# Designed miniproteins, single chains, continued (5), part 4

Each design is a single chain, and the fold is of that chain. pLDDT is the mean over its residues in the fold that is shown.

## One batch from the design tools (miniprotein)

Design m16107
Fold by ESMFold2-Fast:
Structure m16107 (fold): chain A 107 residues (1-107)
Amino acid sequence: SMAEAEELMRRTAEAIENGAPEEEIMELVRELIEALRDRPSELLRAASQLAALADGHGRTDLAVAILREALESLGLPEMGERVAAAFRAKDYDTLGQLLSEAAARVA
């Protein structure tokens, strides 16, 4: 349900902003993945936004965890490893290219 996904997105963003534990945030992320299971493009967009928010708060490991979990659920686990490497290297140009490739594959 889109309304459920929007509420989960809001709650997850608030948890990231408030410095909640990774375990708590990842539980919300998994609920969001299930809510958007039939909407792969929306899931990738939501996960990308949440990962960017986490990275912006200095939580790069959390940003990696969010995108890796989402990409795995989308059938793109190898993409998750490449995204993790790009985030850790702070190679945002490569990260942008990888997310664009993922978006094309799930459209």
Scores: mean pLDDT 87

Design m16108
Fold by ESMFold2-Fast:
Structure m16108 (fold): chain A 55 residues (1-55)
Amino acid sequence: MNEKTAAGIRAVGDRAAAETEARYKAQGLPDEVIQQAVADIRARTDAEAAKVLAE
């Protein structure tokens, strides 16, 4: 159960990161802002997935 939930969280996070990158590029934001936003989404997603697996 927890593994499926963790996989779902990661899948949603990957999609959110891709959509955020595309949106920020369309808005003409600097690469550093895009990279930081993607890294933040990735880190939060990984932390939530690990938390689910630990419980």
Scores: mean pLDDT 80

Design m16109
Fold by ESMFold2-Fast:
Structure m16109 (fold): chain A 63 residues (1-63)
Amino acid sequence: MEEFEKEFVEEFAKVHQDPEATLELLRRAIERYEQAVKEGDPRAEKNLTALRERIAALEAQLA
């Protein structure tokens, strides 16, 4: 798996185990994917979108 996919899978696995801890980790992952998106990587853009949706959903559920 490529670097970006590896990190995304790891963060995604944590989402299933602990939503609060995962939310904090996903916020950190966003910075990395945003850099890749600025480089024009469509895969990173897709992962970034998925992460943002997950973060928003978790924030809504935890609020």
Scores: mean pLDDT 68

Design m16110
Fold by ESMFold2-Fast:
Structure m16110 (fold): chain A 80 residues (1-80)
Amino acid sequence: MEEDKKLIEESIKRTEEILKEAEKNPAAAALAQQSLDGIKQNGKIAEEGDHRTSVSSASAASILSVGAETQARLEFRRAE
């Protein structure tokens, strides 16, 4: 669905922004990359699945992007 696709795209964009901020912090970059890989996998599942599977996978992608931001912020504080 269009809304599910938008949620996945927003999750990818958010995690890519964290990865850019983590350019000089390898620990944060590794965590952001791991989350981005998970988001892309959920995006593929959403495209191949039925409507219910799409909604569930899009929600999982959103949760992963929030987790990536939180973990990257913790690693940024460690670098201070």
Scores: mean pLDDT 75

Design m16111
Fold by ESMFold2-Fast:
Structure m16111 (fold): chain A 94 residues (1-94)
Amino acid sequence: SIDELVDQLLEEVKKLISAALKGDLEEARKYLEKIKEIAEKLKGKPLSPEQRLRIEISIGMLGIARGVLLLAGDKEGAEIIDEAIEVLDELLKS
């Protein structure tokens, strides 16, 4: 279901943020790939206002993590987060 895919997407975003903030770039890239796979499955699906808001909150969480990584000098971690933000932003435009 769409709800299950959105729940999975949110969970993978949380895992990506955790891995990136720990400096585990290999795990962060793994979760980024899962985010891309779930987003592709959701592309073109009718998202409810509540589902859209949950994805927008996830983009906000990623933005905060990006800021933390940049302040820490972790440019590579920030670039992984940027790619996740782009994936979710594209999903909301579909």
Scores: mean pLDDT 90

Design m16112
Fold by ESMFold2-Fast:
Structure m16112 (fold): chain A 86 residues (1-86)
Amino acid sequence: VAALDEVAELLARAKAAVDAGNDEEARRLAEEAARRLAALADSLPLTPEQRAAVEAALAAARAAKTPREMLEHLGEALTLLLQALA
């Protein structure tokens, strides 16, 4: 799905920004990825259990104190969505 590939690209760019010390850019890209993941979770035919798992990962990303922690949880949400579509 092209939309999941776009989220993967946003997360890769956000991680590169973290690695470069550009936390502002990393946060901006991570927030965009989070918005896209939430929209995809709402539009995809997920089971209630799959939806709850994705929502929990997105909630953890929102509660994260650093861009690095936010990216870890967003990567988890992306992985859960990819597994749900397999």
Scores: mean pLDDT 84

Design m16113
Fold by ESMFold2-Fast:
Structure m16113 (fold): chain A 106 residues (1-106)
Amino acid sequence: SVEEKVEELLKAAEEVAAQVAKDIEKAKKVIEELKKKAKESKLTPEEEKIVEYELKMWEALVEGKVLEAVIYALKGAKVEAEKNGDKETVEELEKLIEELEKLKEE
């Protein structure tokens, strides 16, 4: 079910956030490298959007914002699936994002 997938994603993200908390400086280095890549690389609009969501995900993880980190990760994955013409994955990711956004607003 969508609810089971949401619970699995949140548990996985909590484990990642716990690892990030053990070495925040390493995560900050990843953020700085992503910022440099965005500035120095000639990216397509779709690639820029993917990098922006990846950056927001890492920033959320550093702040311990697990729910927001998962939402940004899924939004980035959705852009990549759209780029690849994978309609089925886009629809699945959209449903997961909608369910996670409800948790944020309630």
Scores: mean pLDDT 84

Design m16114
Fold by ESMFold2-Fast:
Structure m16114 (fold): chain A 78 residues (1-78)
Amino acid sequence: MREEVEELLKKLEELVEKIVSLIDDPRAREVFRRSQSSLIESLRAQLEAATTDAELEALKRQAQYYYDVIQSLLKQME
Protein backbone atom coordinates (compact mmCIF):
# COMPACT_ATOMS: atom_id res chain seq x y z
CA MET A 1 0.00 0.00 0.00
CA ARG A 2 2.60 2.61 1.04
CA GLU A 3 4.77 1.70 -1.97
CA GLU A 4 1.76 2.16 -4.28
CA VAL A 5 1.13 5.65 -2.89
CA GLU A 6 4.82 6.58 -3.29
CA GLU A 7 4.72 5.36 -6.92
CA LEU A 8 1.60 7.48 -7.57
CA LEU A 9 3.29 10.56 -6.08
CA LYS A 10 6.36 9.95 -8.27
CA LYS A 11 4.17 9.67 -11.39
CA LEU A 12 2.30 12.82 -10.32
CA GLU A 13 5.62 14.72 -10.06
CA GLU A 14 6.55 13.50 -13.58
CA LEU A 15 3.16 14.63 -14.99
CA VAL A 16 3.54 18.05 -13.36
CA GLU A 17 6.97 18.53 -14.99
CA LYS A 18 5.54 17.54 -18.40
CA ILE A 19 2.78 20.17 -18.04
CA VAL A 20 5.32 22.76 -16.81
CA SER A 21 7.36 22.14 -19.99
CA LEU A 22 4.27 22.98 -22.10
CA ILE A 23 3.57 26.33 -20.37
CA ASP A 24 5.21 29.16 -22.34
CA ASP A 25 4.44 31.98 -19.86
CA PRO A 26 7.19 31.99 -17.16
CA ARG A 27 4.83 33.45 -14.53
CA ALA A 28 2.08 30.89 -15.20
CA ARG A 29 4.71 28.12 -15.21
CA GLU A 30 6.06 29.16 -11.80
CA VAL A 31 2.55 29.50 -10.28
CA PHE A 32 1.58 26.02 -11.54
CA ARG A 33 4.84 24.41 -10.35
CA ARG A 34 4.61 25.98 -6.87
CA SER A 35 0.93 25.07 -6.47
CA GLN A 36 1.48 21.43 -7.47
CA SER A 37 4.70 21.12 -5.41
CA SER A 38 2.78 22.31 -2.34
CA LEU A 39 0.03 19.74 -2.98
CA ILE A 40 2.53 16.88 -3.49
CA GLU A 41 4.47 17.88 -0.33
CA SER A 42 1.18 17.80 1.62
CA LEU A 43 0.47 14.28 0.31
CA ARG A 44 4.02 13.14 1.20
CA ALA A 45 3.60 14.50 4.74
CA GLN A 46 0.31 12.58 5.05
CA LEU A 47 2.07 9.42 3.81
CA GLU A 48 4.80 9.78 6.47
CA ALA A 49 2.13 10.37 9.19
CA ALA A 50 -0.09 7.44 8.08
CA THR A 51 -0.06 4.54 10.58
CA THR A 52 -3.17 2.51 9.60
CA ASP A 53 -4.26 0.65 6.46
CA ALA A 54 -7.40 2.81 6.36
CA GLU A 55 -5.28 6.00 6.26
CA LEU A 56 -3.09 4.54 3.50
CA GLU A 57 -6.15 3.47 1.46
CA ALA A 58 -7.69 6.95 1.80
CA LEU A 59 -4.38 8.57 0.78
CA LYS A 60 -4.07 6.21 -2.21
CA ARG A 61 -7.57 7.23 -3.39
CA GLN A 62 -6.69 10.93 -2.94
CA ALA A 63 -3.37 10.57 -4.82
CA GLN A 64 -5.07 8.61 -7.63
CA TYR A 65 -7.74 11.31 -7.94
CA TYR A 66 -5.12 14.07 -8.32
CA TYR A 67 -3.13 11.92 -10.76
CA ASP A 68 -6.23 11.46 -12.95
CA VAL A 69 -7.01 15.20 -12.85
CA ILE A 70 -3.45 16.20 -13.83
CA GLN A 71 -3.27 13.51 -16.53
CA SER A 72 -6.56 14.79 -17.99
CA LEU A 73 -5.12 18.34 -18.04
CA LEU A 74 -1.99 17.10 -19.85
CA LYS A 75 -4.09 15.32 -22.51
CA GLN A 76 -6.07 18.54 -23.12
CA MET A 77 -2.79 20.50 -23.61
CA GLU A 78 -1.37 17.97 -26.09
Scores: mean pLDDT 82

Design m16115
Fold by ESMFold2-Fast:
Structure m16115 (fold): chain A 94 residues (1-94)
Amino acid sequence: SMEDELLAELEKAYAAIKEELARMEAEGASVEQIRAFAVSMLLELSREFEELGLEELAALFRQAADQVRTATSVAQIRAILDATYAEAKALIRA
């Protein structure tokens, strides 16, 4: 189904983001660099969902990007990403 396809693509995107974030952290990237990466990826997801006409999902990822902009630690960035992913899955299943 379209919902199953959206969930699969979301899972792939989320896994890729978390893997890259872990790689950046392991390589000694600053919180500023990791924040910029996370914001960029969330805004990219927002644009993709907006192009599909999924405006609630697009808005969710834009809001998450704004939250990440104020994060002061990698742990806070991870928590925002995890919460956003959980909420996105719930919206797709609704």
Scores: mean pLDDT 89

Design m16116
Fold by ESMFold2-Fast:
Structure m16116 (fold): chain A 73 residues (1-73)
Amino acid sequence: SLEEEAIRARAEALGISEETARELAERRRARAAAAKSEKELQIAAAEVAIEEARLAGDEELAAQFEALLKELR
């Protein structure tokens, strides 16, 4: 399925296991589903982006999303 292909692609891009990538995808969907406003959805997306950037070892990208998150809050 497209979802399983996306999970594999994400796992390869981040250098993590498919199981970890699946867990992150589930957490992304749960955070998005819990958002009650566009602002909360943007905050949820930024939090996920920070976690993914850190897993990839991209500290600069993580810092950029942390700055965005600070502006949204």
Scores: mean pLDDT 77

Design m16117
Fold by ESMFold2-Fast:
Structure m16117 (fold): chain A 95 residues (1-95)
Amino acid sequence: LVEEAKKYLEEGKEAIKNFDFEKAGKYFEEALRLALEDNTEEGLELAAETVQLAIGAGLEEMVARVLGVPLELLERMMARGASVEEMLELIREVL
């Protein structure tokens, strides 16, 4: 799971470098799903990195969908300056 998630994360980073946000969104979605399924410290760290990159790329809708939370909740956390660490706490609470 972690190794597959890492592969998708790298593909997503490459897509962002090429301004292919649609492709990046698909890769980050798979990376986040696999990282969350791993449920290890490594998986959580990878999930955090994926969330940070996806949000930075304007892919909040995908992140909200994968986490199973309302987009408005993610937007409110971002607006108040929530860190990726606070977002991870939300992920853990939902899981």
Scores: mean pLDDT 74

Design m16118
Fold by ESMFold2-Fast:
Structure m16118 (fold): chain A 83 residues (1-83)
Amino acid sequence: MIELIKEFIGTLINNLTSEPDKVKQLQELEDSLTDDESLNEAKVIEIIGEANKAKVKEAFSYIKSGDKAKAKGVARKIALSLS
């Protein structure tokens, strides 16, 4: 599970070129990930913002189901909405 979250966060970092503060917070989150997926999801929402809450929740549903490709797809959509 944690590896899929790292892949999701890595995809966000790679696509958030205009948001250096968010990139830094996401990098710090990667180092502090827990086994509590609800906590990890809440931290991503806090960093990314409420406007993308539904997309973050969608991505975490794909992470829980093991669908890495769909989770990364949602990460790219989140990054585009913040550009």
Scores: mean pLDDT 81

Design m16119
Fold by ESMFold2-Fast:
Structure m16119 (fold): chain A 91 residues (1-91)
Amino acid sequence: MQELLDQLQEEMAKMSEAERLVFGMEFGKLLYEEALKRAKSEEERKRIEERYEEIMKELEEKLKEVGEAPEEEVEKARELARRYVEARRAA
């Protein structure tokens, strides 16, 4: 399992700056959805939502500075993020 995570991290290291930002946004979204499902109180849910919005704003601003990646690269980065989250769950 760790070998799969290491391979995915190696693939992430080969990504462009824009691809890494898109990966981070998708990864953050998946973690956010998972955290919301585990939240036991409305206060916890609100904190998770506020932190997610803050992180997403920062990543969106950086992506605007770097420039938009082609749609194909964006989709590949999102798919890699989904695979990474799935691999972590299986570990």
Scores: mean pLDDT 76

Design m16120
Fold by ESMFold2-Fast:
Structure m16120 (fold): chain A 79 residues (1-79)
Amino acid sequence: RGRDLLDRGDRYYDQGDYVSAARYYLQSAREYRDRGDFGLASRSVLRAGRAAYLGGDQGLLQQARQLADQIQRDGDLRG
C-alpha cells in the first residue's frame, strides 16, 4: 500500500540512499493519487523530488515534477 511505500522511502532516505528513497516515494505518490488521496499523494511526491535532487538523479526529479503537476491538476491542492 502507499503507506508501506512511503515508510520504505523514509528508511532509504535516512540511510542516505536518496535514489531508492525517490523511487519508493514516487510509487507511493502514484498509489495515493490513484485512490484519490491527493493530500498524501502531494506529500509523497514532494519527498520524491527532494530525494531525487539530493541523489542527483535528474530523471527521477523530472518524474517527480511532472507527477506533482498532475496531482495539483487532479486534486484540491492549494499553493
Scores: mean pLDDT 82

Design m16121
Fold by ESMFold2-Fast:
Structure m16121 (fold): chain A 72 residues (1-72)
Amino acid sequence: SVAALIEKATGEAIKKALEAGDMEKVKEVYKLGGQAALRYLQGDDVGALRLAARAAETGGLLDTAAELRALA
C-alpha cells in the first residue's frame, strides 16, 4: 500500500540520517514523511509518493527515491 511505502521509506531515511549523526537531516526527513502521510490521508497518492521520495533522497536512499517517483 502507499501508506506502507511512505512508512518504510521515511523510517529507513530517518535511521540512516540518525546513524550519520545529522539531526537537522533527521528533522527534515521527519517533516517530509509527515507531509507525505497527510497527502495520503487526503487521497493524493501521487503527492504522497513524491514527498516520500524526497524524504528518502534527503536520507540518502537514492534507489528508494527513484522507485517511489516511478510509482507516482
Scores: mean pLDDT 87

Design m16122
Fold by ESMFold2-Fast:
Structure m16122 (fold): chain A 55 residues (1-55)
Amino acid sequence: SPLEERLAAVVERLLELQEEIRAHADDPDRVRALVGEQGRLLREYEGLVEQIRAS
């Protein structure tokens, strides 16, 4: 399913972002940007889960 493929891609990127946030903990500006991207992906994740459940 294209929705399940996108969900997998979003989960993969969220795991990458967790690692990047940890690696750059000493850079507040970079952490803020990464946290912003994480927030956007979490919203996409929730929407995809709802769409898959509705199918």
Scores: mean pLDDT 87

Design m16123
Fold by ESMFold2-Fast:
Structure m16123 (fold): chain A 94 residues (1-94)
Amino acid sequence: MREVETKGSEEEQLIQAGRALAEGAYRGEETIVKSEVIAKISEPELFTDENGRVIGIVEIESKKTGDIYQLVFRADKESGKVTVISFTKIEKKE
């Protein structure tokens, strides 16, 4: 179990939370995020590419704005490094 406290701007805190959950999910470790800016976090969707890299998607809801952000990350199987590929605000047009 790993505890992560987010700090900085709202965007920085959302990215920090997403990255910590990505690292935890890749390592099979439970991650507790302590954040004043996060209302809800989705269960990570994980898949493996042809190069053995784990790609994951997490949706994070801002407590302040109610906006949903999609964070895409990649974990390199050989190095164990987690890289954030994209961080995008989702506009619900429904």
Scores: mean pLDDT 72

Design m16124
Fold by ESMFold2-Fast:
Structure m16124 (fold): chain A 72 residues (1-72)
Amino acid sequence: SEFTEGVFEVAIAVARSIKRRTEDPRIQQLEDQLIDLYRELTRAARAGDQARVAALQEQIRALNEEISKIKE
């Protein structure tokens, strides 16, 4: 939802609080994407779409590498 200019500082404080209670939001978003990609990979594999499988495997590899860089 959109907020008024007066709540900008409050929104930042809330976001920081949430980040401390969970992992880095960038990591969390990337991990959610990994789950979706693994589901798509399973579907593509079952359909025998070799080109799609290869593309999804590369995307999964790239996301795992990005997560590792953030966790350094």
Scores: mean pLDDT 68

Design m16125
Fold by ESMFold2-Fast:
Structure m16125 (fold): chain A 65 residues (1-65)
Amino acid sequence: MIEEIKKLKDPKEAVEYLRQHLETLSDEEIDEAAKLAAELSRHPDFDVQVEAALILIELAVRKAA
C-alpha cells in the first residue's frame, strides 16, 4: 500500500489514495503513511497541502489511541 503510493507521480493522486485507504492501514503502515502525509502537507498546491494535513492529524490521533 504505502510503497504503491510512493510510486505515484501526481501528489493529488497520492493524497486521494491515502484518503481511500486510511481505514485499512496496519499499525506499522500508519507510521509510513504519517511520514508521507507530512511531506505532502508541505506541497505548494493548497488543496494537496490541506488534505494531507487533515490526513496527518487523523493518523496521529489513531496512533495515540
Scores: mean pLDDT 74

Design m16126
Fold by ESMFold2-Fast:
Structure m16126 (fold): chain A 76 residues (1-76)
Amino acid sequence: KREELIERLGELQRRIEEVMAQLSPEKRQEVLLRLQEAVAEAAKVAEAEGELAGLEAAVAGAERVLAEAEALLAEE
């Protein structure tokens, strides 16, 4: 499961980068801020509940960021 989560996170990261490349600098900055928040939250979960829980939180966070980035792209 750990390897599956890492692969999923990598896929989400690539898709976020693809969407961000199409955004204006202002919208891109907003997505970067959300990514920073998601990473910090996942790190806290990892410290409290362990690496696997932290990876699950990271995937969930990345999925939320991707959805927000796609919504911003549709607005643009």
Scores: mean pLDDT 80

Design m16127
Fold by ESMFold2-Fast:
Structure m16127 (fold): chain A 81 residues (1-81)
Amino acid sequence: HHHPYFEELLEKITKANVEVDKEAQEKGLSDEEYVRLLAEKITEVIAEFEGIDEESYKKFLERVRAHFEADLARYKAAQAA
């Protein structure tokens, strides 16, 4: 397989997610700020890797956003109850 850099990419994405989560908890970031910062960090990491398919990274960002929107809706519903 000619995808040895994907292992490094996944590692950096995982680290970015952990750092964003930590910052959001420490600074009390809003839901919008959290999603934006996470998307920014992940996009930056992906953009550093040449040869990655543009469609693949967009699809990844779409999935990340969908998960956060679902979680946000759940949290808001719980607060309204």
Scores: mean pLDDT 65

Design m16128
Fold by ESMFold2-Fast:
Structure m16128 (fold): chain A 89 residues (1-89)
Amino acid sequence: SHREEAEEYLEKAKEAEKKGDYLKAGEYYEKAAEYLEKSLGEDDVEGYYEVAELYEKAGEMYEKAGNNEKALESYIKSGIYYIKAAVLK
């Protein structure tokens, strides 16, 4: 299931972050966000906040890895999902 895949990628992201592999951590947080999004209903406000938080973590990891382009893309996606959550209240 997409929710289980999201949880698996989240665990991989946390593991990579602990090891200081920030590029891999960013990629795994991004995958966790993608799979979590696929598991959500159209009006899942809480789920949209979770997706936003995962993209924010991906952006932080990409920043630490020195990949400013991927960091910016992830932060933009985070902002979009925060806005989606706010509109659906």
Scores: mean pLDDT 87

Design m16129
Fold by ESMFold2-Fast:
Structure m16129 (fold): chain A 70 residues (1-70)
Amino acid sequence: SEAEKEEAIAYLDKKYEEYAPLLSKENQESLKEWVEELKEKLLKPDGPSAEEALEEIDLKVEILKEKLKN
């Protein structure tokens, strides 16, 4: 639903705010670009579902956690 997609966008923004300050300027800019692209996809009627977007966000977060671990 539209409401579920709005919640996914809010979750995406929250994850960006949590992780962006921990990254280099270049990586922060790359993450911001990825975030904006996913938001654009979510706003399309034929785009990914909220569930699919949440899975993609969680996968991205795991990658970021692994990079920060080292």
Scores: mean pLDDT 82

Design m16130
Fold by ESMFold2-Fast:
Structure m16130 (fold): chain A 94 residues (1-94)
Amino acid sequence: SSVIETVKRLLEKYKKGEITMEQIKAELRKYAERTKNYRDAAIIAAVVEKAVEKGEMLTEQEIAQLVTAEAIRIIGRILDEGATYEQIFDELLS
């Protein structure tokens, strides 16, 4: 999964001190603006934020589980609130 690979790469760079959370948010904003893929951008943003909050080095399996959980949570918000992937993404980058 390109989403899992992107999350893994961003978390590895963050742990090494090579990028900050603000730089990750800036890169995701550029990605979403270029591709219009707000679904993947929102999922990546949510997963990276949750992984950083945990303060632990996650395995690839744990990243995959978190991707699934955050994707389900975002779909739930779309169904319950009528929110769009773009709106959820913008909230995550705030």
Scores: mean pLDDT 86

Design m16131
Fold by ESMFold2-Fast:
Structure m16131 (fold): chain A 78 residues (1-78)
Amino acid sequence: MLVEEIGRLAAEAASHLPEPEALRVLSEVGRGIGLYLEGDYEGAIKHLQRAIRIAEEAGSEEAVRHLQEALRLVEEDS
């Protein structure tokens, strides 16, 4: 359930980004989800923070907002 919400937020964030940045964000979030499922919450948080940085550098406030919500969900569950 939480992983599904994070995936939906990542897909929504990617929809607000050019394809190269969208693929990078999805890659970072995917790695973060993998670490979260292994119980590495710190690793998951670091990858979500990297995804946020990519969205910030791309200048998409919408993408940043969705990724920050995903990060909040992981931090609240940790």
Scores: mean pLDDT 86

Design m16132
Fold by ESMFold2-Fast:
Structure m16132 (fold): chain A 70 residues (1-70)
Amino acid sequence: SLEEELLKELEKLREEHPDDLALLAEALLRAAERILREVLKAPEEELAEAMARLRAIAARAVAETAPPAR
């Protein structure tokens, strides 16, 4: 699934570039949207839902790297 693919890529990038995870996650989300829109030709409704799920996964991964100050 796209969620599993994004999570796998985020894990690789976290290992290589932990300090840049947020920037790398945004780049991956941008690439995923392009693939869904142009290559897979997903309908806008399905694309929006898929991107929302992928962004939630990315936000979770970023949050693990940057815990709250208090």
Scores: mean pLDDT 68

Design m16133
Fold by ESMFold2-Fast:
Structure m16133 (fold): chain A 57 residues (1-57)
Amino acid sequence: DLEEARRRALEAGERMRALGNQAGYESLVAAVKSGDTQQALAAREAGERLAAEQEAA
């Protein structure tokens, strides 16, 4: 749902921010603030994948 996607996207953004990826964080926040459910879902998927890849490196 939208609230779950929003929360998870913001969590992924915070993970990227903690790793120094400010641009990734800002992109996820912008997608969540857009109010578009599809953008929030896509941001969550992409953000979680990117954060996991960066944490593994």
Scores: mean pLDDT 74

Design m16134
Fold by ESMFold2-Fast:
Structure m16134 (fold): chain A 61 residues (1-61)
Amino acid sequence: ELGATSEEFKKLPEEKRKEFIEAEVEIGMLLIKGAVGLPVDEERLKELEAKVKKLLEEAKK
């Protein structure tokens, strides 16, 4: 679950919003690679998911 609205997300500084988009894009690419049977760095995926979760929690404040 994404857990944050677009309005909450706009409250973050521009740099953190860029970090979120970059992390989400990389997560999406890794998931697509896994879905088509390509090797995926599972530890990197978990790190990116944790980063996204932290940014969403900051957006809610």
Scores: mean pLDDT 75

Design m16135
Fold by ESMFold2-Fast:
Structure m16135 (fold): chain A 114 residues (1-114)
Amino acid sequence: SVEELFEKAFNDEKYYKKAEELYNSISDELATAILSDIVDEKEFKDLSNEEKKLLILEYIARLNFKHFLKVNHSEEDLKLAAGYHKLLLKKKAKYVFKDDSFKSIKKVSLEELE
């Protein structure tokens, strides 16, 4: 099942390491540039550089879920999304996109990231 595949990947260090590599590859300047192409600056201007980078990972995770469900059914995309989600939880991400339109962000509790 989708849930079993996600849970296995979430517990696989390989996907967490890939998430860390992506996170560490995003410079502060690149994070701001990417977000400026996705959402209005007013939504993220007050976020720290770490919060901006985490929001980018949340964006990519949503794209990977959408890609798996609607486009290619790629198990690898779902497994990568699980790794990104685990990193968001470990870093206690405070902000996520409200929905897949990527037009606004919302503040979340750690429980809501689950």
Scores: mean pLDDT 83

Design m16136
Fold by ESMFold2-Fast:
Parts: C-alpha cells; structure tokens; sequence
Structure m16136 (fold): chain A 60 residues (1-60)
C-alpha cells in the first residue's frame, strides 16, 4: 500500500497517466482513489484535475 501511494504521487507529478490508471486498477482501494483526488485538487492544475477525475470515473 505505501509503495502504491508513492508510485501514484510520482506518476501524477510526472503526468504518467498510464501508470496512474494501472495502479488504480491493480489496487481498487477507495483510500488510494481519494488520495489521488485530494492530491490533484490540492497541487494539480486544471488539466491534471480533469484527467485524474476522468481516470477515477473510468476505473470506478
């Protein structure tokens, strides 16, 4: 779990959305999904937020 969280944050920061999608599919955790949403809402720009929100909806 901890390594998945670090990989998720790093992938979002690098705009590696393929890795973000893979992590959310491999780890179907509401905690991981909520952390992704919170991170982009806090630190991401409008494009990052829109893209991550779309991935979250797609992987739900």
Amino acid sequence: MREALSRLVDAIAARDYATVRELLREHPSELLRELARTWVDTYGDAEDRATIHAILAETA
Scores: mean pLDDT 77

Design m16137
Fold by ESMFold2-Fast:
Structure m16137 (fold): chain A 64 residues (1-64)
Amino acid sequence: MMEKLKERAEVVVDIAEKLHEIGVEFNKKLGLPAVPLPDKSEEAQKERFERALELVLKNLKEAE
């Protein structure tokens, strides 16, 4: 069970990364200020993954 939740959390992170890339390109085309780079610290990366995992777990509970 945990492996499937981890896979879903990874998909959420991947989608967020792709959306960020689209946003950067869109802002560049419109002449808007650059989107700030995400914090690359180990703590920030771990926190982002844990938040994604919590979101997946919450969605599964609410879907039942």
Scores: mean pLDDT 67

Design m16138
Fold by ESMFold2-Fast:
Structure m16138 (fold): chain A 62 residues (1-62)
Amino acid sequence: SMLEEARRRLEEFALEQVKKDIEKGKLTPEQARARARQFDMAGLPVAARYYRELAEKLEKEK
């Protein structure tokens, strides 16, 4: 559908920000969780999921 296509494109754009945050390596688990909540509220569940997975990985590594 057109709504699914629009959401997919927004998620693709948001994923570029996720990649940059991962590359910088500066995020704490708390910051990653906060970003996940922000993306969930924005209606971008795929980007939110990546930030949640990042937070879990960072938490387990410490």
Scores: mean pLDDT 78

Design m16139
Fold by ESMFold2-Fast:
Structure m16139 (fold): chain A 83 residues (1-83)
Amino acid sequence: MANQKILDKVRKLKEQGLSPVEAAKILFEEYLTGTTGPGVALQLYNQIMAALKEVYGDEFTDEVQLEIGKYYTDYVLELRNKA
């Protein structure tokens, strides 16, 4: 189930002309760079994906979902490699 605050943020990003991938990257940087443990990070990822699907609809294709998932994996790996 999508979080209402994340839904509102995604709607604003779409209004600014950002793609689902661009919106996802901004949301990951905003929410995942904070004070989140691994379980909270996964919950935030799921909430962001649900919000993107709801707001972008037909633009949130399987290809876009795969690209966002790869970015999330790389982003989490980068955070783990920091001291």
Scores: mean pLDDT 76

Design m16140
Fold by ESMFold2-Fast:
Structure m16140 (fold): chain A 100 residues (1-100)
Amino acid sequence: SMEEVEEAGELLAEVSRLATEAMRKAYELGEVSEEEVEKVKKLVDELQDAYENLDFEKAKETAERLKELFEEIKKKSKDEEVKELLERAIELLEELIELL
């Protein structure tokens, strides 16, 4: 439905915001490389593009890949704020995957 598409868009916007904050802080703390930050950015951009083009199959696959990457970064992080931001982003990605 159109309501589900709008809800997915809102979830995606919040995931993008949380990912940006988490990666910036993790990078400042030396917990992630520039390459890891770039990988997150590329997957977020790919997810946004797939959603915009209504390619729900690709959006779901990309969301699952992004979720896995966030779980890896969360596991190695020593910062509670980074962990909390990533955990929230993972939760919203799970909601997005269920909706697609």
Scores: mean pLDDT 88

Design m16141
Fold by ESMFold2-Fast:
Structure m16141 (fold): chain A 61 residues (1-61)
Amino acid sequence: MRVYTVESEDPDALTKALCRLVCEGKIKSAKRIDDTTYEVETVLPKEELEAILAKYGAKVV
């Protein structure tokens, strides 16, 4: 299990994307740090998480 900080310019799209990924079992938890930033616990490697989040306008920092 790995923990990453993720950011998006569209917080609503990011929130919806993270909720979907949790339901799909790809993310174990997501904690909102601020309006554009989440802390995400996932089974996915960084590169795969980045590829998925890029589709929603989000990035791993």
Scores: mean pLDDT 80

Design m16142
Fold by ESMFold2-Fast:
Structure m16142 (fold): chain A 76 residues (1-76)
Amino acid sequence: STRALIEVARAAWAAPGVTRVELEVLDETTGRLTVTGESGELARQAVLDAVAATPEVELVSMEVSGNTVTALLRVR
């Protein structure tokens, strides 16, 4: 469900030190989440916490580049 991907993006946006969140819906069950924070560590933690808070969503992969994290998400 696209709704579960949107809930992960909302949770990431609510995290302290997050300055930008973008969600690209690739299909009904798959999305690419891009989070920018005040640091890469804050952005990474925001993604991990958001996925942990949304049990319907699986973190497939995650890449950190500077202050930006790109995560591939899949709905279970």
Scores: mean pLDDT 87

